# Ledger of designs, part 91: designed miniproteins, single chains, continued (5)

Each design is a single chain, and the fold is of that chain. pLDDT is the mean over its residues in the fold that is shown.

## One batch from the design tools (miniprotein)

Design m19158
Fold by ESMFold2-Fast:
Structure m19158 (fold): chain A 79 residues (1-79)
Amino acid sequence: SAERLAAYIAQLEEEIKKLEAQMPSMTPDERARAERQLAFLEQLLAALKGMPPDASVAELRARLEAILREQREREAAEG
């Protein structure tokens, strides 16, 4: 539903804000990991914002699973 999609978007935006707020106090290694996590969260947020507001729970799950697969493929290519 629109309400569920909006809630997921709001949660991700809050998590991104919290991560960004913590980054200045991180060690270089922690910051590098945080930057990779931030990139993933921003990709996830952009994809969710592109979904129809009436998207079902199943459609949201399918989109999240697709993004997670893409992230794993990128990690495999980098490692």
Scores: mean pLDDT 76

Design m19159
Fold by ESMFold2-Fast:
Structure m19159 (fold): chain A 84 residues (1-84)
Amino acid sequence: MDRFRQMSQSPDPSISGLGHFQLGLVFRDRGDLDTALRHLRLASQSPDRTIQIAANIQMGQIFRQQGRFDLSNQFLQQAQQIGS
């Protein structure tokens, strides 16, 4: 946890994006979906395309789990668009 928080505070946007992505997964696994979505949203702003894609996929999966299918579809389509 502390390592991912340190990464999320990095002045390097690729490192901070990875840190936010990993924190998003940690909070998702704990069931804190609101905090997970906040970190994944920050990760989706990373200059690293792999992190952007992964963050959008994870947000889409969380919204699907919540029954928010329109939002789920939106984020999964965003991931596909970044990957193309």
Scores: mean pLDDT 86

Design m19160
Fold by ESMFold2-Fast:
Structure m19160 (fold): chain A 70 residues (1-70)
Amino acid sequence: SEKVKKFAEALRDYKVENELSDEEDELIARVLDAVLNGASKEEIEKLLEEFIEKFPETGKKVKELYYKYL
């Protein structure tokens, strides 16, 4: 999907522009894998909420990009 490609590119760009921890990178990968595997919006939203709880700044940005492109 073109939308998923744009989402993945935006996540990559954010990672390049910001020095993220290994755990933030792992959580981004989990969200992207869920999207690629066709997980429900409810499952993805739960992953995003977990991400925001642990890393509010990065998690909120990933959620913003998710709703912008998907």
Scores: mean pLDDT 86

Design m19161
Fold by ESMFold2-Fast:
Structure m19161 (fold): chain A 86 residues (1-86)
Amino acid sequence: LTQEERNEIIRRKIEENRDATLETFSRVNGISVATVRALLAGAEPRTEAEKRMQASIDLMLDFYREEIKRGANTEGYRLLIDFLER
């Protein structure tokens, strides 16, 4: 998948599944859950695939931040934060 295609899939999944989890993002990007968690925590990407994943994560987090600011369901975002803190 190209970076644009991966970003489009992530955006669509976030919109369709408001409770999206690290497993969903891992599966969509073909990156391990541990790597997704590390990138969300601000770890530096090491491979081209990880760099592309970082762009997808940025898009996802921006959407979740907007949802939280509007007072929408924050359950999915809280789950992602919980996983990062483990």
Scores: mean pLDDT 62

Design m19162
Fold by ESMFold2-Fast:
Structure m19162 (fold): chain A 102 residues (1-102)
Amino acid sequence: TRATIDRLAERLANAKSVEEALAVLDEAVARGLLTAGQRTTFAQILALAETDPHYAHFLARMIELMLERGDTSGMTSLSEEQLYALRAFARALVEFTSRYLP
């Protein structure tokens, strides 16, 4: 389970385009690792990567930091696997968005 999440997160971090990154998120939803709502939030940040790269990277970092601090009070219905996936994908999103910075 964690190995599958780590592989998907690596693919997200190393995605060559926003389209490729979105495909990884769609696979994560199909596998039950992300909710549709979480996918939508990540997709909105990805859409900003080309037009407002500093803001996209800022948003990705804020999500990563929030999850790292354990601020998951609104996520009590998530499984341990889904929470691990969310943290891994948030870190990958930070790496992805950083490549669009000048």
Scores: mean pLDDT 81

Design m19163
Fold by ESMFold2-Fast:
Structure m19163 (fold): chain A 74 residues (1-74)
Amino acid sequence: SMEERLRQLRELLELAKKAALLSEKDIEVLENYLRDQPEEIPPEAAEALRRLRANLEHLGALDHAQKAAELLSA
């Protein structure tokens, strides 16, 4: 559901802030996506999620990386 996807994105964004997994610009892009909820994922939000997934995979945070991948598949 959209509600569950937004919850997953919020949890991933908080993790990214705590662990410094994204630039300030990428965090702002994802915060804007959470607020505006456009019909399609904007290219800049998709790129931020791809970077987050890669960083989570490198850290071995596989469950969180999978959640990021699922958000990209929407």
Scores: mean pLDDT 80

Design m19164
Fold by ESMFold2-Fast:
Structure m19164 (fold): chain A 100 residues (1-100)
Amino acid sequence: MKEEAIEEALETFRKLYPEASEEEIEIFRKVLEGYSVEGIKLLTELLKAVHSGSKSEEELKELEEKALEYHTELPKEEAEKVEKKLGKTAEELNIKAYEA
């Protein structure tokens, strides 16, 4: 289900921005991987609204904020905390492996 939503969003992006590079499309794919299916659908609607100019800046911001509520990746600050904890665990495991 998530893979289907990502592919639909990428197809929409390509249709709205045909001059977009494959690098830009891959960056967008990686962004979408951090969202649930619902979040991906909201981001797709945001892209359509931005391209059409049919919504105000306030309406676009509301759509973006709603999409962020469905973000499944850890916030940057929490990701950094997890990386620090994993780094310490790896150092502890390396000490044990050295003794083995």
Scores: mean pLDDT 63

Design m19165
Fold by ESMFold2-Fast:
Structure m19165 (fold): chain A 84 residues (1-84)
Amino acid sequence: MVSEETRKELIEEFEREYKDTEVAKLALELAQSYNLSEENAKLVAYALVKVYLEGADLKELSKKLPAKSSAALAHLLPQFEKAL
């Protein structure tokens, strides 16, 4: 179950560890183009970066995201991979 606290921690990790990388900038740009809230866009960008850089399990990450962000992640991941 995704708590507000968990989502905040994921966003803080994204901003601390990845914010200055070209991969993170691209991920955030794609997430923002999906017409999400700022918080949901950052969560999608975090998930895209984690899958790409660390080979994180997409299915496990989707469980930690709001439904709108999980849906956006599924649609944006192929676009993100093509843009890299």
Scores: mean pLDDT 76

Design m19166
Fold by ESMFold2-Fast:
Structure m19166 (fold): chain A 66 residues (1-66)
Amino acid sequence: EKQKLAEEINKRLKEAGLDNVKVSVEGDKLVLTGEVENPEDIHKAGDIAAEVAGGKYDVINKITVK
């Protein structure tokens, strides 16, 4: 289930133009990594992950700006 959620998040990130951002499963957490062009995209990626996770898993945002 966690892996399926990670795959869906990665798909939605790519569809949103965030190709350099990835989510991975770390225990009971979903970890976002990568680089974005602007700080607004850090929040956008976090929102996508939180929406897909539905509050069942913690989302850790480790995204940086280029």
Scores: mean pLDDT 79

Design m19167
Fold by ESMFold2-Fast:
Structure m19167 (fold): chain A 84 residues (1-84)
Amino acid sequence: RVREVARLLVESHRALEEGDEERARELFERALALAEGLSEAERLVALAEAGEEVVRELAEEGKLSEEEAEELLEQLERVRREAE
C-alpha cells in the first residue's frame, strides 16, 4: 500500500510535468485517499519514496543540478529514517 501511494504521487508529478493539471490532481487525490488507510509513519515513507523517484527523474532530465539532487535526496533519506 505504501508503494502504491508512492507510485500515484510520482505519476501525479509526471502528469504535472506534462502540463496535465487535471490528471495530476486526480492522481494526487487518489494517493491521499489511499493514504487515509496508512499510519503517519507509513505516509512519510511513501512521500519520501515518491520524492526520491521524482528527484532522480528530474536530475536525469537535467532539470535539477547534481548538487541540488544530492541535497534533496539527503533530506528525503532523513525523513524516511525519522519515520522508523
Scores: mean pLDDT 76

Design m19168
Fold by ESMFold2-Fast:
Structure m19168 (fold): chain A 87 residues (1-87)
Amino acid sequence: SPVERMLRTWRALLEHLLATEDLSPEERALLQQAIAVLDEGLASGDVDATLAALRALAREAEQRGHERLARMLQTMVDDLEAVRAAS
């Protein structure tokens, strides 16, 4: 499905960032949590639950002062919503 393809695309990007970027321990933990959310979404197929979890994680990133990660997580939500609307 287009949604599954988008989830896999974002998962691959987050794994690449985790492997290649100089991240703080908090940033690393947030990226690992995002990967876990995407893995659960791929396993369950529950797009609404995945979107809710990503939005919660974006808010947590923002609250902790990780503006770049919060923006990235919000972009993931926007991308998934756009693909779902087009399907």
Scores: mean pLDDT 87

Design m19169
Fold by ESMFold2-Fast:
Structure m19169 (fold): chain A 66 residues (1-66)
Amino acid sequence: MDAKQQKYNENANKHLSSEEVARFVGREILAIADGDQETLAKLKEVRDLLAQGKVDKAKALLDKIL
């Protein structure tokens, strides 16, 4: 259990729009740019899923990363 997962869960309870999820993912990518390369790759995949309109799959993948 960590602060990022708790914040994401609070936002999910408010029915996050695809724009809000994309904004959250963008911040996470910037936060770990040179840290965990595997997590960075997964966050980029979430962004690509959002670009394809696959919001539910993007949210599910983000939950696995957090």
Scores: mean pLDDT 67

Design m19170
Fold by ESMFold2-Fast:
Structure m19170 (fold): chain A 90 residues (1-90)
Amino acid sequence: MAEEQVDRAVAEVKRAMEEDGEIWLVLIIAGKKVPQEVLDAIVRRLTEELGIPREKIAVFVSPLDTPEISVVVITKKRWEELVKKAEEER
């Protein structure tokens, strides 16, 4: 159900907030078959229930013919770890 996809996406973001703290970016990657109303519902719940500013939420629709949604949460901690890792590879 579309409702279950919305609930799952919101739960993933809430868990990341509880584990890592400050949210810098939420990236929603949707398959081509995901309805726009489902994406709109996820964004609405993230802004209204979790208090995440709309400018911190990015939505991308992939060329894959799938109803799947993937959520990637970038927290301050995860961002700092990515920067450190990139510097260590040189």
Scores: mean pLDDT 78

Design m19171
Fold by ESMFold2-Fast:
Structure m19171 (fold): chain A 74 residues (1-74)
Amino acid sequence: SAEELKAGVERTIAEVREAIARETDPERRAVLEETLKQLEEALELLDQGKVDEAKKKIEEAVRETEERLSRILA
């Protein structure tokens, strides 16, 4: 449901905020901060009833985060 999706995104935002607080690498921190911003934008889309757009934005944010973190690790 949209309510469950919203709760899940809010939980993920809290986890990302904790990850940022523990992150010592400034490049990785910047990637996580961008991820946080995209998840907050997805919450805004959910509040507007744009569930499909929110899902697509979450999927894209996860993919981009994984790609960027992989490049920093190399």
Scores: mean pLDDT 83

Design m19172
Fold by ESMFold2-Fast:
Structure m19172 (fold): chain A 90 residues (1-90)
Amino acid sequence: MKEVEEKAKKLEEELKKLGGKSEEKNYELGYEAGKLVAKVLKELNQEEVLDRLAAEAPKGIEAAEAHPEKKGEAAFMKGFAEAILEEKKK
């Protein structure tokens, strides 16, 4: 658990720098964050939350893409959603 918390803190630091990164880098960060979140939820026996995140992922992507000024955030959200959907299949 502490190891996962430490990885989450490192991701949180990278997330604060999203504005200075390319859309490709933002997508990659989102994908890694999504994988980490899915792992944590599975480890905590919170599969219902993982199922909900997978079901809501398309709506999250749509909401983020509705704001052109948030292109970097949209890329991150898209990566995050894809990772959640992939981890749910396992």
Scores: mean pLDDT 71

Design m19173
Fold by ESMFold2-Fast:
Structure m19173 (fold): chain A 57 residues (1-57)
Amino acid sequence: VLSPTAREAALQASKTDKGILAGIKLKNPDASEEFLQQEAVKVWDEVLKNFEIAMSR
């Protein structure tokens, strides 16, 4: 199980992950940088939730 601190660090890192931001921007080319960062955090939060659920059987 991912600790709260580790989860928060991962979500913060997602805001500066060039690969994730590039992927989101390809789907939302007219989006602002702030929107892209917020979407990256949301996407990563969802991925981490699903990953933790799968791991915690």
Scores: mean pLDDT 69

Design m19174
Fold by ESMFold2-Fast:
Structure m19174 (fold): chain A 95 residues (1-95)
Amino acid sequence: ELDLSEEERRRAIEIGKRAAIIALARGIREGSISEEEAEKAKEWILSQLESKEEQEEALALLERYIADPAALEAEGARVRAEQAALEEAYLARQA
């Protein structure tokens, strides 16, 4: 069962938000998503953010990752590593 601690749950949410921005930026760069899908994904991401400042930061990061493939890949690698670490911690607790 997915019995996450408060800290693990908060970390999972934060990683998920970052992963969504990375996935959207990559999809736009690769042309693997339509403009309609990109707009819907952007609206969904913004709806998950609590403040106007967080929304503006998310949009700025999205634009940066679309313009800078090195920054996109570096952040994508970090997010994947953090997701793997969270999964390993969860599986270790189930053993």
Scores: mean pLDDT 77

Design m19175
Fold by ESMFold2-Fast:
Structure m19175 (fold): chain A 97 residues (1-97)
Amino acid sequence: SESDLEGLKKLAQLAKESEEPVDPALQSALAEALDEIDVPKDLVEPLAKYFAIIYKKNKEDIEKTLAEIEQALRDSGVSVSKTNLIMGRVEVTLLRY
């Protein structure tokens, strides 16, 4: 969806503009999870970084991280179905990390 793509681009841009250091292993694991659900290739790494930044900000609290990511996706105009798909993959990745 064009609306989903625009929303994801907005969040990716926030990550690109951030100088916040993140764990490279976590960013890589999140990027792999996003790639498996056909997130556009140019958005995979910056979105993974964005999610890793939120995880660090919330002191590795998975519940708070998932709530903040879901709100950010919704506020950016990402559809419920696309949000749910991303959230499921992020949750599984964080639980295994």
Scores: mean pLDDT 89

Design m19176
Fold by ESMFold2-Fast:
Structure m19176 (fold): chain A 55 residues (1-55)
Amino acid sequence: SAMLEELAERGERLVVRGIVTKDRAVFEEGLRLLREAGLPESRLASARAAFDQEL
């Protein structure tokens, strides 16, 4: 659906912003939107691992 597609796009943008700026709150908001959009937990876990390595 268009709404889920918008959630996924917004979530991806926030995840990237959080990683680049090292802002955990922005990063976690991005993951929340991606989870709501139905993205698999394996993708969310990989994103968390990448963020933790950059800190």
Scores: mean pLDDT 83

Design m19177
Fold by ESMFold2-Fast:
Structure m19177 (fold): chain A 68 residues (1-68)
Amino acid sequence: SQADRYRAQQLALTEDFIAALRAKLEAGEISEEEAREQLEKYRAWAQDNLPADVAAEVEARLAAFEAE
Protein backbone atom coordinates (compact mmCIF):
# COMPACT_ATOMS: atom_id res chain seq x y z
CA SER A 1 0.00 0.00 0.00
CA GLN A 2 0.99 3.67 -0.29
CA ALA A 3 1.03 3.87 3.53
CA ASP A 4 3.43 0.90 3.76
CA ARG A 5 5.65 2.51 1.11
CA TYR A 6 5.67 5.84 2.99
CA ARG A 7 6.51 4.06 6.26
CA ALA A 8 9.37 2.12 4.60
CA GLN A 9 10.73 5.36 3.08
CA GLN A 10 10.67 7.20 6.45
CA LEU A 11 12.42 4.27 8.17
CA ALA A 12 15.07 4.19 5.41
CA LEU A 13 15.63 7.96 5.82
CA THR A 14 15.97 7.44 9.60
CA GLU A 15 18.56 4.66 9.10
CA ASP A 16 20.45 6.95 6.66
CA PHE A 17 20.39 9.73 9.29
CA ILE A 18 21.73 7.34 11.97
CA ALA A 19 24.45 6.02 9.62
CA ALA A 20 25.55 9.57 8.73
CA LEU A 21 25.59 10.57 12.43
CA ARG A 22 27.65 7.47 13.35
CA ALA A 23 30.11 8.14 10.48
CA LYS A 24 30.60 11.78 11.57
CA LEU A 25 31.21 10.68 15.19
CA GLU A 26 33.74 8.01 14.10
CA ALA A 27 35.52 10.57 11.85
CA GLY A 28 35.67 13.13 14.69
CA GLU A 29 33.71 15.65 12.58
CA ILE A 30 31.18 16.23 15.38
CA SER A 31 31.24 15.86 19.17
CA GLU A 32 28.96 13.50 21.13
CA GLU A 33 27.12 16.64 22.37
CA GLU A 34 26.54 17.87 18.77
CA ALA A 35 25.40 14.36 17.75
CA ARG A 36 22.92 14.31 20.68
CA GLU A 37 21.57 17.74 19.63
CA GLN A 38 21.05 16.53 16.03
CA LEU A 39 19.33 13.36 17.28
CA GLU A 40 17.05 15.41 19.59
CA LYS A 41 16.09 17.70 16.67
CA TYR A 42 15.32 14.69 14.44
CA ARG A 43 13.24 13.09 17.23
CA ALA A 44 11.26 16.32 17.76
CA TRP A 45 10.68 16.69 14.00
CA ALA A 46 9.44 13.09 13.71
CA GLN A 47 7.05 13.44 16.67
CA ASP A 48 5.60 16.67 15.20
CA ASN A 49 5.45 15.68 11.50
CA LEU A 50 4.99 11.89 11.16
CA PRO A 51 1.88 9.73 11.78
CA ALA A 52 1.97 8.28 15.32
CA ASP A 53 2.70 4.68 14.19
CA VAL A 54 5.58 5.79 11.92
CA ALA A 55 6.92 8.16 14.62
CA ALA A 56 6.95 5.23 17.09
CA GLU A 57 9.02 3.06 14.70
CA VAL A 58 11.42 5.98 14.06
CA GLU A 59 11.76 6.50 17.84
CA ALA A 60 12.56 2.79 18.34
CA ARG A 61 15.49 3.12 15.90
CA LEU A 62 16.75 6.36 17.50
CA ALA A 63 16.53 4.75 20.98
CA ALA A 64 18.44 1.67 19.74
CA PHE A 65 21.22 3.94 18.42
CA GLU A 66 21.38 5.82 21.77
CA ALA A 67 21.70 2.46 23.60
CA GLU A 68 24.87 1.56 21.64
Scores: mean pLDDT 88

Design m19178
Fold by ESMFold2-Fast:
Parts: C-alpha cells; sequence; structure tokens
Structure m19178 (fold): chain A 79 residues (1-79)
C-alpha cells in the first residue's frame, strides 16, 4: 500500500539524516514532511516538488546536499 511505502520512506530518510549528523528532532520532522508529501501525491515527486522540499529542509537547518540526497532517497522508494 502507499501507506507502507510512505512509512518505509520515512524510516530510511530518518536513518540517513541521523547518519549525516542531523539531530533526532530535525530528522523526525524532515522524515515526517516527506512521508506527508508521499501520502498526498501517491506517486514520485516531480523535480519542482523535490526543490520545494529541499528548500524547506535547508530552512530547517539541513545542508542542501544532505536534503537533496534524502529527498532523492524517498523518491526512489516510491518509484
Amino acid sequence: SIEEIAEKAKEEVKKYLLEQGVSEELAEAAANALKAAILTKKKPLTKKEEEILVKLLEDWGVSREVARAAIELANKIVE
């Protein structure tokens, strides 16, 4: 189901962000934002949607490189 895919994406993204040194609170928030996007779209994110989420994570304090990799990871899980 899309719910199972979204939960898997959340878990993998949170793990990745923690491994990159992102705080537990920020990693949870970022992973939840990606889960919400997946549940809303029910398909892979467009490049425009990826860029919006990258900007959101950057504004929250995640480096652009780490934010982009996390979003690309989530999108690959949805594919």
Scores: mean pLDDT 83

Design m19179
Fold by ESMFold2-Fast:
Structure m19179 (fold): chain A 63 residues (1-63)
Amino acid sequence: YTVEQVQKILSEMLGLDDVNTPIYSENAVLVKQAVKKIFGFEVPDDVLMDKKNIQALSEYILS
């Protein structure tokens, strides 16, 4: 995966058009489930609190 591909997948799942749009707490559970299902690992809660938008989270996933 590239950062662009991960951003696209997450944006489509969350219904967000801008990768800089903040990921609100109500979407955090959905983001965790999506990453687990698609990429096979669980994002820690502290990382979700730190990586508050799709761009930052996508970069983390590929790290």
Scores: mean pLDDT 72

Design m19180
Fold by ESMFold2-Fast:
Structure m19180 (fold): chain A 111 residues (1-111)
Amino acid sequence: MEVEKKIKELREEKKELIEALEKAYDLAEKEGVSTGTPEDLLLYLGEKENKPEKGKEFAKKVKEIIDEAEKLPEEVKKELLEKIETAKNLLEVFKLVVEAVLKVKEKELLA
């Protein structure tokens, strides 16, 4: 039950973060502001939606996930790089990074 709860929370975090990234990149494209890091775009989304604290939370989570991506097992990094080569845009790249990092964390909870 405790492991199942942590996995559910991790999956919900992944979904919320991916949805926030999709909204941030859509907003940036519509307003011609497609410059900056994913963290900057999430902060901008938070300001635009009058939820700056939520924007800061998502920006921090993305930064932590990007930092954790450097610590991924070599085999997972190789698979991630191969998937990134087929990505259509930066949003798809960051979605793949988020999915890879959180999938590793889910496996660690099951071990």
Scores: mean pLDDT 79

Design m19181
Fold by ESMFold2-Fast:
Structure m19181 (fold): chain A 60 residues (1-60)
Amino acid sequence: SAERLAQLVAQSILTSPPDIAAALEDMARAVISLIKDPKERQEALEILDRAVAAAREQRA
């Protein structure tokens, strides 16, 4: 699910080296790009973006 993928990326931002976290975010965006329904794809991107923003805020 998009939520599980987003949580994995968020956790990597908090616990992994920055290059690994960036690679996982890029992979997550690539996986989301395979969603054929534009509405579901947009919703998944919004879930990912919120999780990433929250993790970066927590790390700052």
Scores: mean pLDDT 85

Design m19182
Fold by ESMFold2-Fast:
Structure m19182 (fold): chain A 115 residues (1-115)
Amino acid sequence: MTKEELRKEIEKLLSIIDKLDISPVVKAFVRETLEEILKRIDELDLSKSVEELEEEIKELKEEIKKNASVEVQVAAELASIPYEMTIEFLKNISEGLYKAALVLYLEELKSYKDL
């Protein structure tokens, strides 16, 4: 998927999200994540496969759980909630949107690993 195609898919989903029969909390997290993807679209490295991103996120979560302080672990867990809800929703909607959300989630988790 090109970044232009990704931008169009984001705009389409944002235009209908308020009409979807899903919880208001999930709508808010999905909207915020999509708006962040749109703002940072030119910076996003979409070269990795979905499988590679899923594995890196899994490994990084395990590393944070084993090596980070309790305070950092709690902060990472709380920061993960919006991303987990968003990726679960997007996984069944668009592979391109799902991949972009995984990239943002991986970058978020990396910020906690280095603390």
Scores: mean pLDDT 85

Design m19183
Fold by ESMFold2-Fast:
Structure m19183 (fold): chain A 123 residues (1-123)
Amino acid sequence: MSELLKLAEKIKEMTDYLIKNNQPVSKEFIDLVAQFLGKLLRKSQLQKLLDLAKIALEDKSKRKEAVEEFEGIVSTAVILMHDEIPESLRDSLINAVSLVGKEMLENDELAKYFIEQLEKQLS
């Protein structure tokens, strides 16, 4: 099993649990999502996500648009990887990204942590 698929399965389990139990995202969840994005995306795409996350944190007037573009990039990448990522995981992975996007709108500390984890994936 590929590392990408193994991360996707863990993210599905955690996302489904968080939604079912109405729980907020944790730093552990953010770590898994950042690792998944690092394996899913090329460095140029990952850099664009990092730039959008920084815009969302620093400029409140652009925050919603930056988060929507971020979510769109990841959702498209998940759909295009249909040979590596089975359809049964797709909705949970898209939901995981939406949960992180919601925290970027509502929680500056978790948004900063997510940015730090994305920066580590670019090394």
Scores: mean pLDDT 83

Design m19184
Fold by ESMFold2-Fast:
Structure m19184 (fold): chain A 65 residues (1-65)
Amino acid sequence: SARFERLRAALVGAGVPEEDAERLARAIVEAGVPEEQWEAAIVIAVSGLKGGASVEEVEERIRAF
């Protein structure tokens, strides 16, 4: 979907590896995160991954958002 591709590109642009960005973009779309909150979700993802969290743990944080 267009929303998925925009989120994936934004995550990659923020420094998330492509494979992880694809998974996390899917999680954001499936969790129904509104576009106005995408920047906050991306910050959660980037901060989590940089802090040593697994992509699975970051997905759980996004779903709880």
Scores: mean pLDDT 84

Design m19185
Fold by ESMFold2-Fast:
Structure m19185 (fold): chain A 94 residues (1-94)
Amino acid sequence: SAELEAAVRRLQAALGEIFRELLPHLSEEQAKAVEAELKRMVIELQEAVDAGASLDELLAIARRSAERIAAHLPPELAARFLARVDAVLAELAA
């Protein structure tokens, strides 16, 4: 649906902005790992939309992908990243 496509675009834009803010604080190895997880998330979200996934299912995929990204971050940065992701997901769920 147009609403689901808009929600996915908003999610991708918000996560892209969060990633740009994180980049200066990451090592080359951390940045490469995070970029790989972001690419995987985009593919998983596109495949889920094509398969007819609900908004709730898309948000669950995004949250699980965020956990994978957070695993590559220092603990304090991971906590702040996940808090920002949770705020974005809450806005999209409302």
Scores: mean pLDDT 84

Design m19186
Fold by ESMFold2-Fast:
Structure m19186 (fold): chain A 83 residues (1-83)
Amino acid sequence: ASDEEIKQAVAEIVAAVLAHTNATPDEIERFAKTMAKELGYEAAKLAAELAVDNLVKQGRITPEEGKEILERALKAAEEAYKA
């Protein structure tokens, strides 16, 4: 597998773990920061988007809450990636 394929697979696994454990917004932001530092912004973005989408689909958060969580996670990931 390519490095990009491996990073995508890791992002999907992290998203699944966050969704299955009913991760808090703070936990999603922490994982997004870590992923951005270790794997880059695109992997962090994919993980955050998939985690939030799964939580909304499971009815654990509303679409509006999901949008706010995603915006916060992406901002945190971008700041971590630039640092």
Scores: mean pLDDT 79

Design m19187
Fold by ESMFold2-Fast:
Structure m19187 (fold): chain A 69 residues (1-69)
Amino acid sequence: SQELRDKINKLKEEGEKQYEQAFKQGPELGKQVASQYGSQISGIDGVGRSVGDYLTGEAQDRADAALSS
């Protein structure tokens, strides 16, 4: 439903903002925050799972890039 999509989008935006703030403190903290929000989004019916997985995967890639430099 539209309400469910709006909820997922709001959590995605909130998670991305919190992830960016945490990542500035360190890539490990960014990964933890992305995992927490990704888990919450994935818990919102099956449609949230792909969004949650994407957010967690992007955080992993960014952390790996930061730790390899």
Scores: mean pLDDT 73

Design m19188
Fold by ESMFold2-Fast:
Structure m19188 (fold): chain A 74 residues (1-74)
Amino acid sequence: KKEELERLRKKKEEYERKAEELVEEAKETTKRENEKVDSGEISVEEAAGRVLRKVGESVEALIEARRLKREEEE
């Protein structure tokens, strides 16, 4: 059981790092897509779609990190 908890802790740390990276990428994507809309390169709808996809990826990673944390704290 101790070894299982150590495995869950390592996995949680990996997902937490991944979530942090994806959140940063979502912020950068939002900024870049807004700049493209401002320049007239793409539509607001296209930019929103790209941002939502990136935000979705970060949210999924955060959900998984939270699930692993709950398993560790069980």
Scores: mean pLDDT 75

Design m19189
Fold by ESMFold2-Fast:
Structure m19189 (fold): chain A 67 residues (1-67)
Amino acid sequence: MDKEAAEEIIKVLEETGDPEKIREVLRKHPDVSPEISRAALAAINELSATGDPKKAAEVFKKEYEKA
């Protein structure tokens, strides 16, 4: 589950950069670990601050790798 959710979030960030689609992935994977949820929220915050999906993807990958 965690790996599948993480891969879907990375695809959303790299292909569309749509924060709402990231939230949809989290809703579809309710059993995802808190680490993945925090990484996704960090990426959404980066998108909100910069509007840059590449930077948001880097933030997500960095936080996911820590977990």
Scores: mean pLDDT 77

Design m19190
Fold by ESMFold2-Fast:
Structure m19190 (fold): chain A 83 residues (1-83)
Amino acid sequence: SMAAARAEVARNGRTLLARIERAGVVVDDELLEALARRFGVPVAALTAPDTGPPASQEVVDAVVNFAIELDIERGIELIKKAA
């Protein structure tokens, strides 16, 4: 459920951000705010120490894929502005 995914994201912020960085996406304030809005968690939860059991692979994949998609969209927008 979305509520369960939200709870996993809130408990595993540091690990999820590390996975995003390993995927080649820069973790900046804009990405943190986008993740907070997308998953319904406060930005503070994403930067707090992990407090729960490891996130499910489905939640990890959802978070990492969202970050990659956002990075691609930002890249496309920069290309449009340069054209």
Scores: mean pLDDT 81

Design m19191
Fold by ESMFold2-Fast:
Structure m19191 (fold): chain A 91 residues (1-91)
Amino acid sequence: MKELVEEVKRIVREILLEAGLSEEQAERIAEIVGEEFGDALERGMSLEDSIRYASGVLFSLLIREAKLSREQAEEIAKRVEEALLEWLRER
């Protein structure tokens, strides 16, 4: 489980940096998203449902903390969700 959370944090951070967020913002948001993903797994959610849940958390953080538009937040959150679902298929 810890290794899965760390991989999710890494993927989220990388995509956020590519999207133009600062290192500090990307680090903080990826940390929260990864922890929320881990919490969802501990509550008994499937890996796929936990990814979708974490992507919803990311969307909210991108608007509230990073001050992105709804359209930008939606695009980034969808990109992260797709990347995490692809990563899951490789496991």
Scores: mean pLDDT 86

Design m19192
Fold by ESMFold2-Fast:
Structure m19192 (fold): chain A 60 residues (1-60)
Amino acid sequence: KPVATITISRDGDRYRLVVELDGKVVYEDYFETLTEAKIAALEIAGELNAKGITTRLVIE
């Protein structure tokens, strides 16, 4: 089964969210708060899971 990794990390005053599938960045965005980044990660995970892709969430 394909696996996507969703990583949230601090980037200065913002939080960077990166979605990697098969070692490639397929989505990248920036959020003002960790809560907004987590909500976006859950929405993305739901969409990917609906397509049969297993997701891993990493918070740095």
Scores: mean pLDDT 85

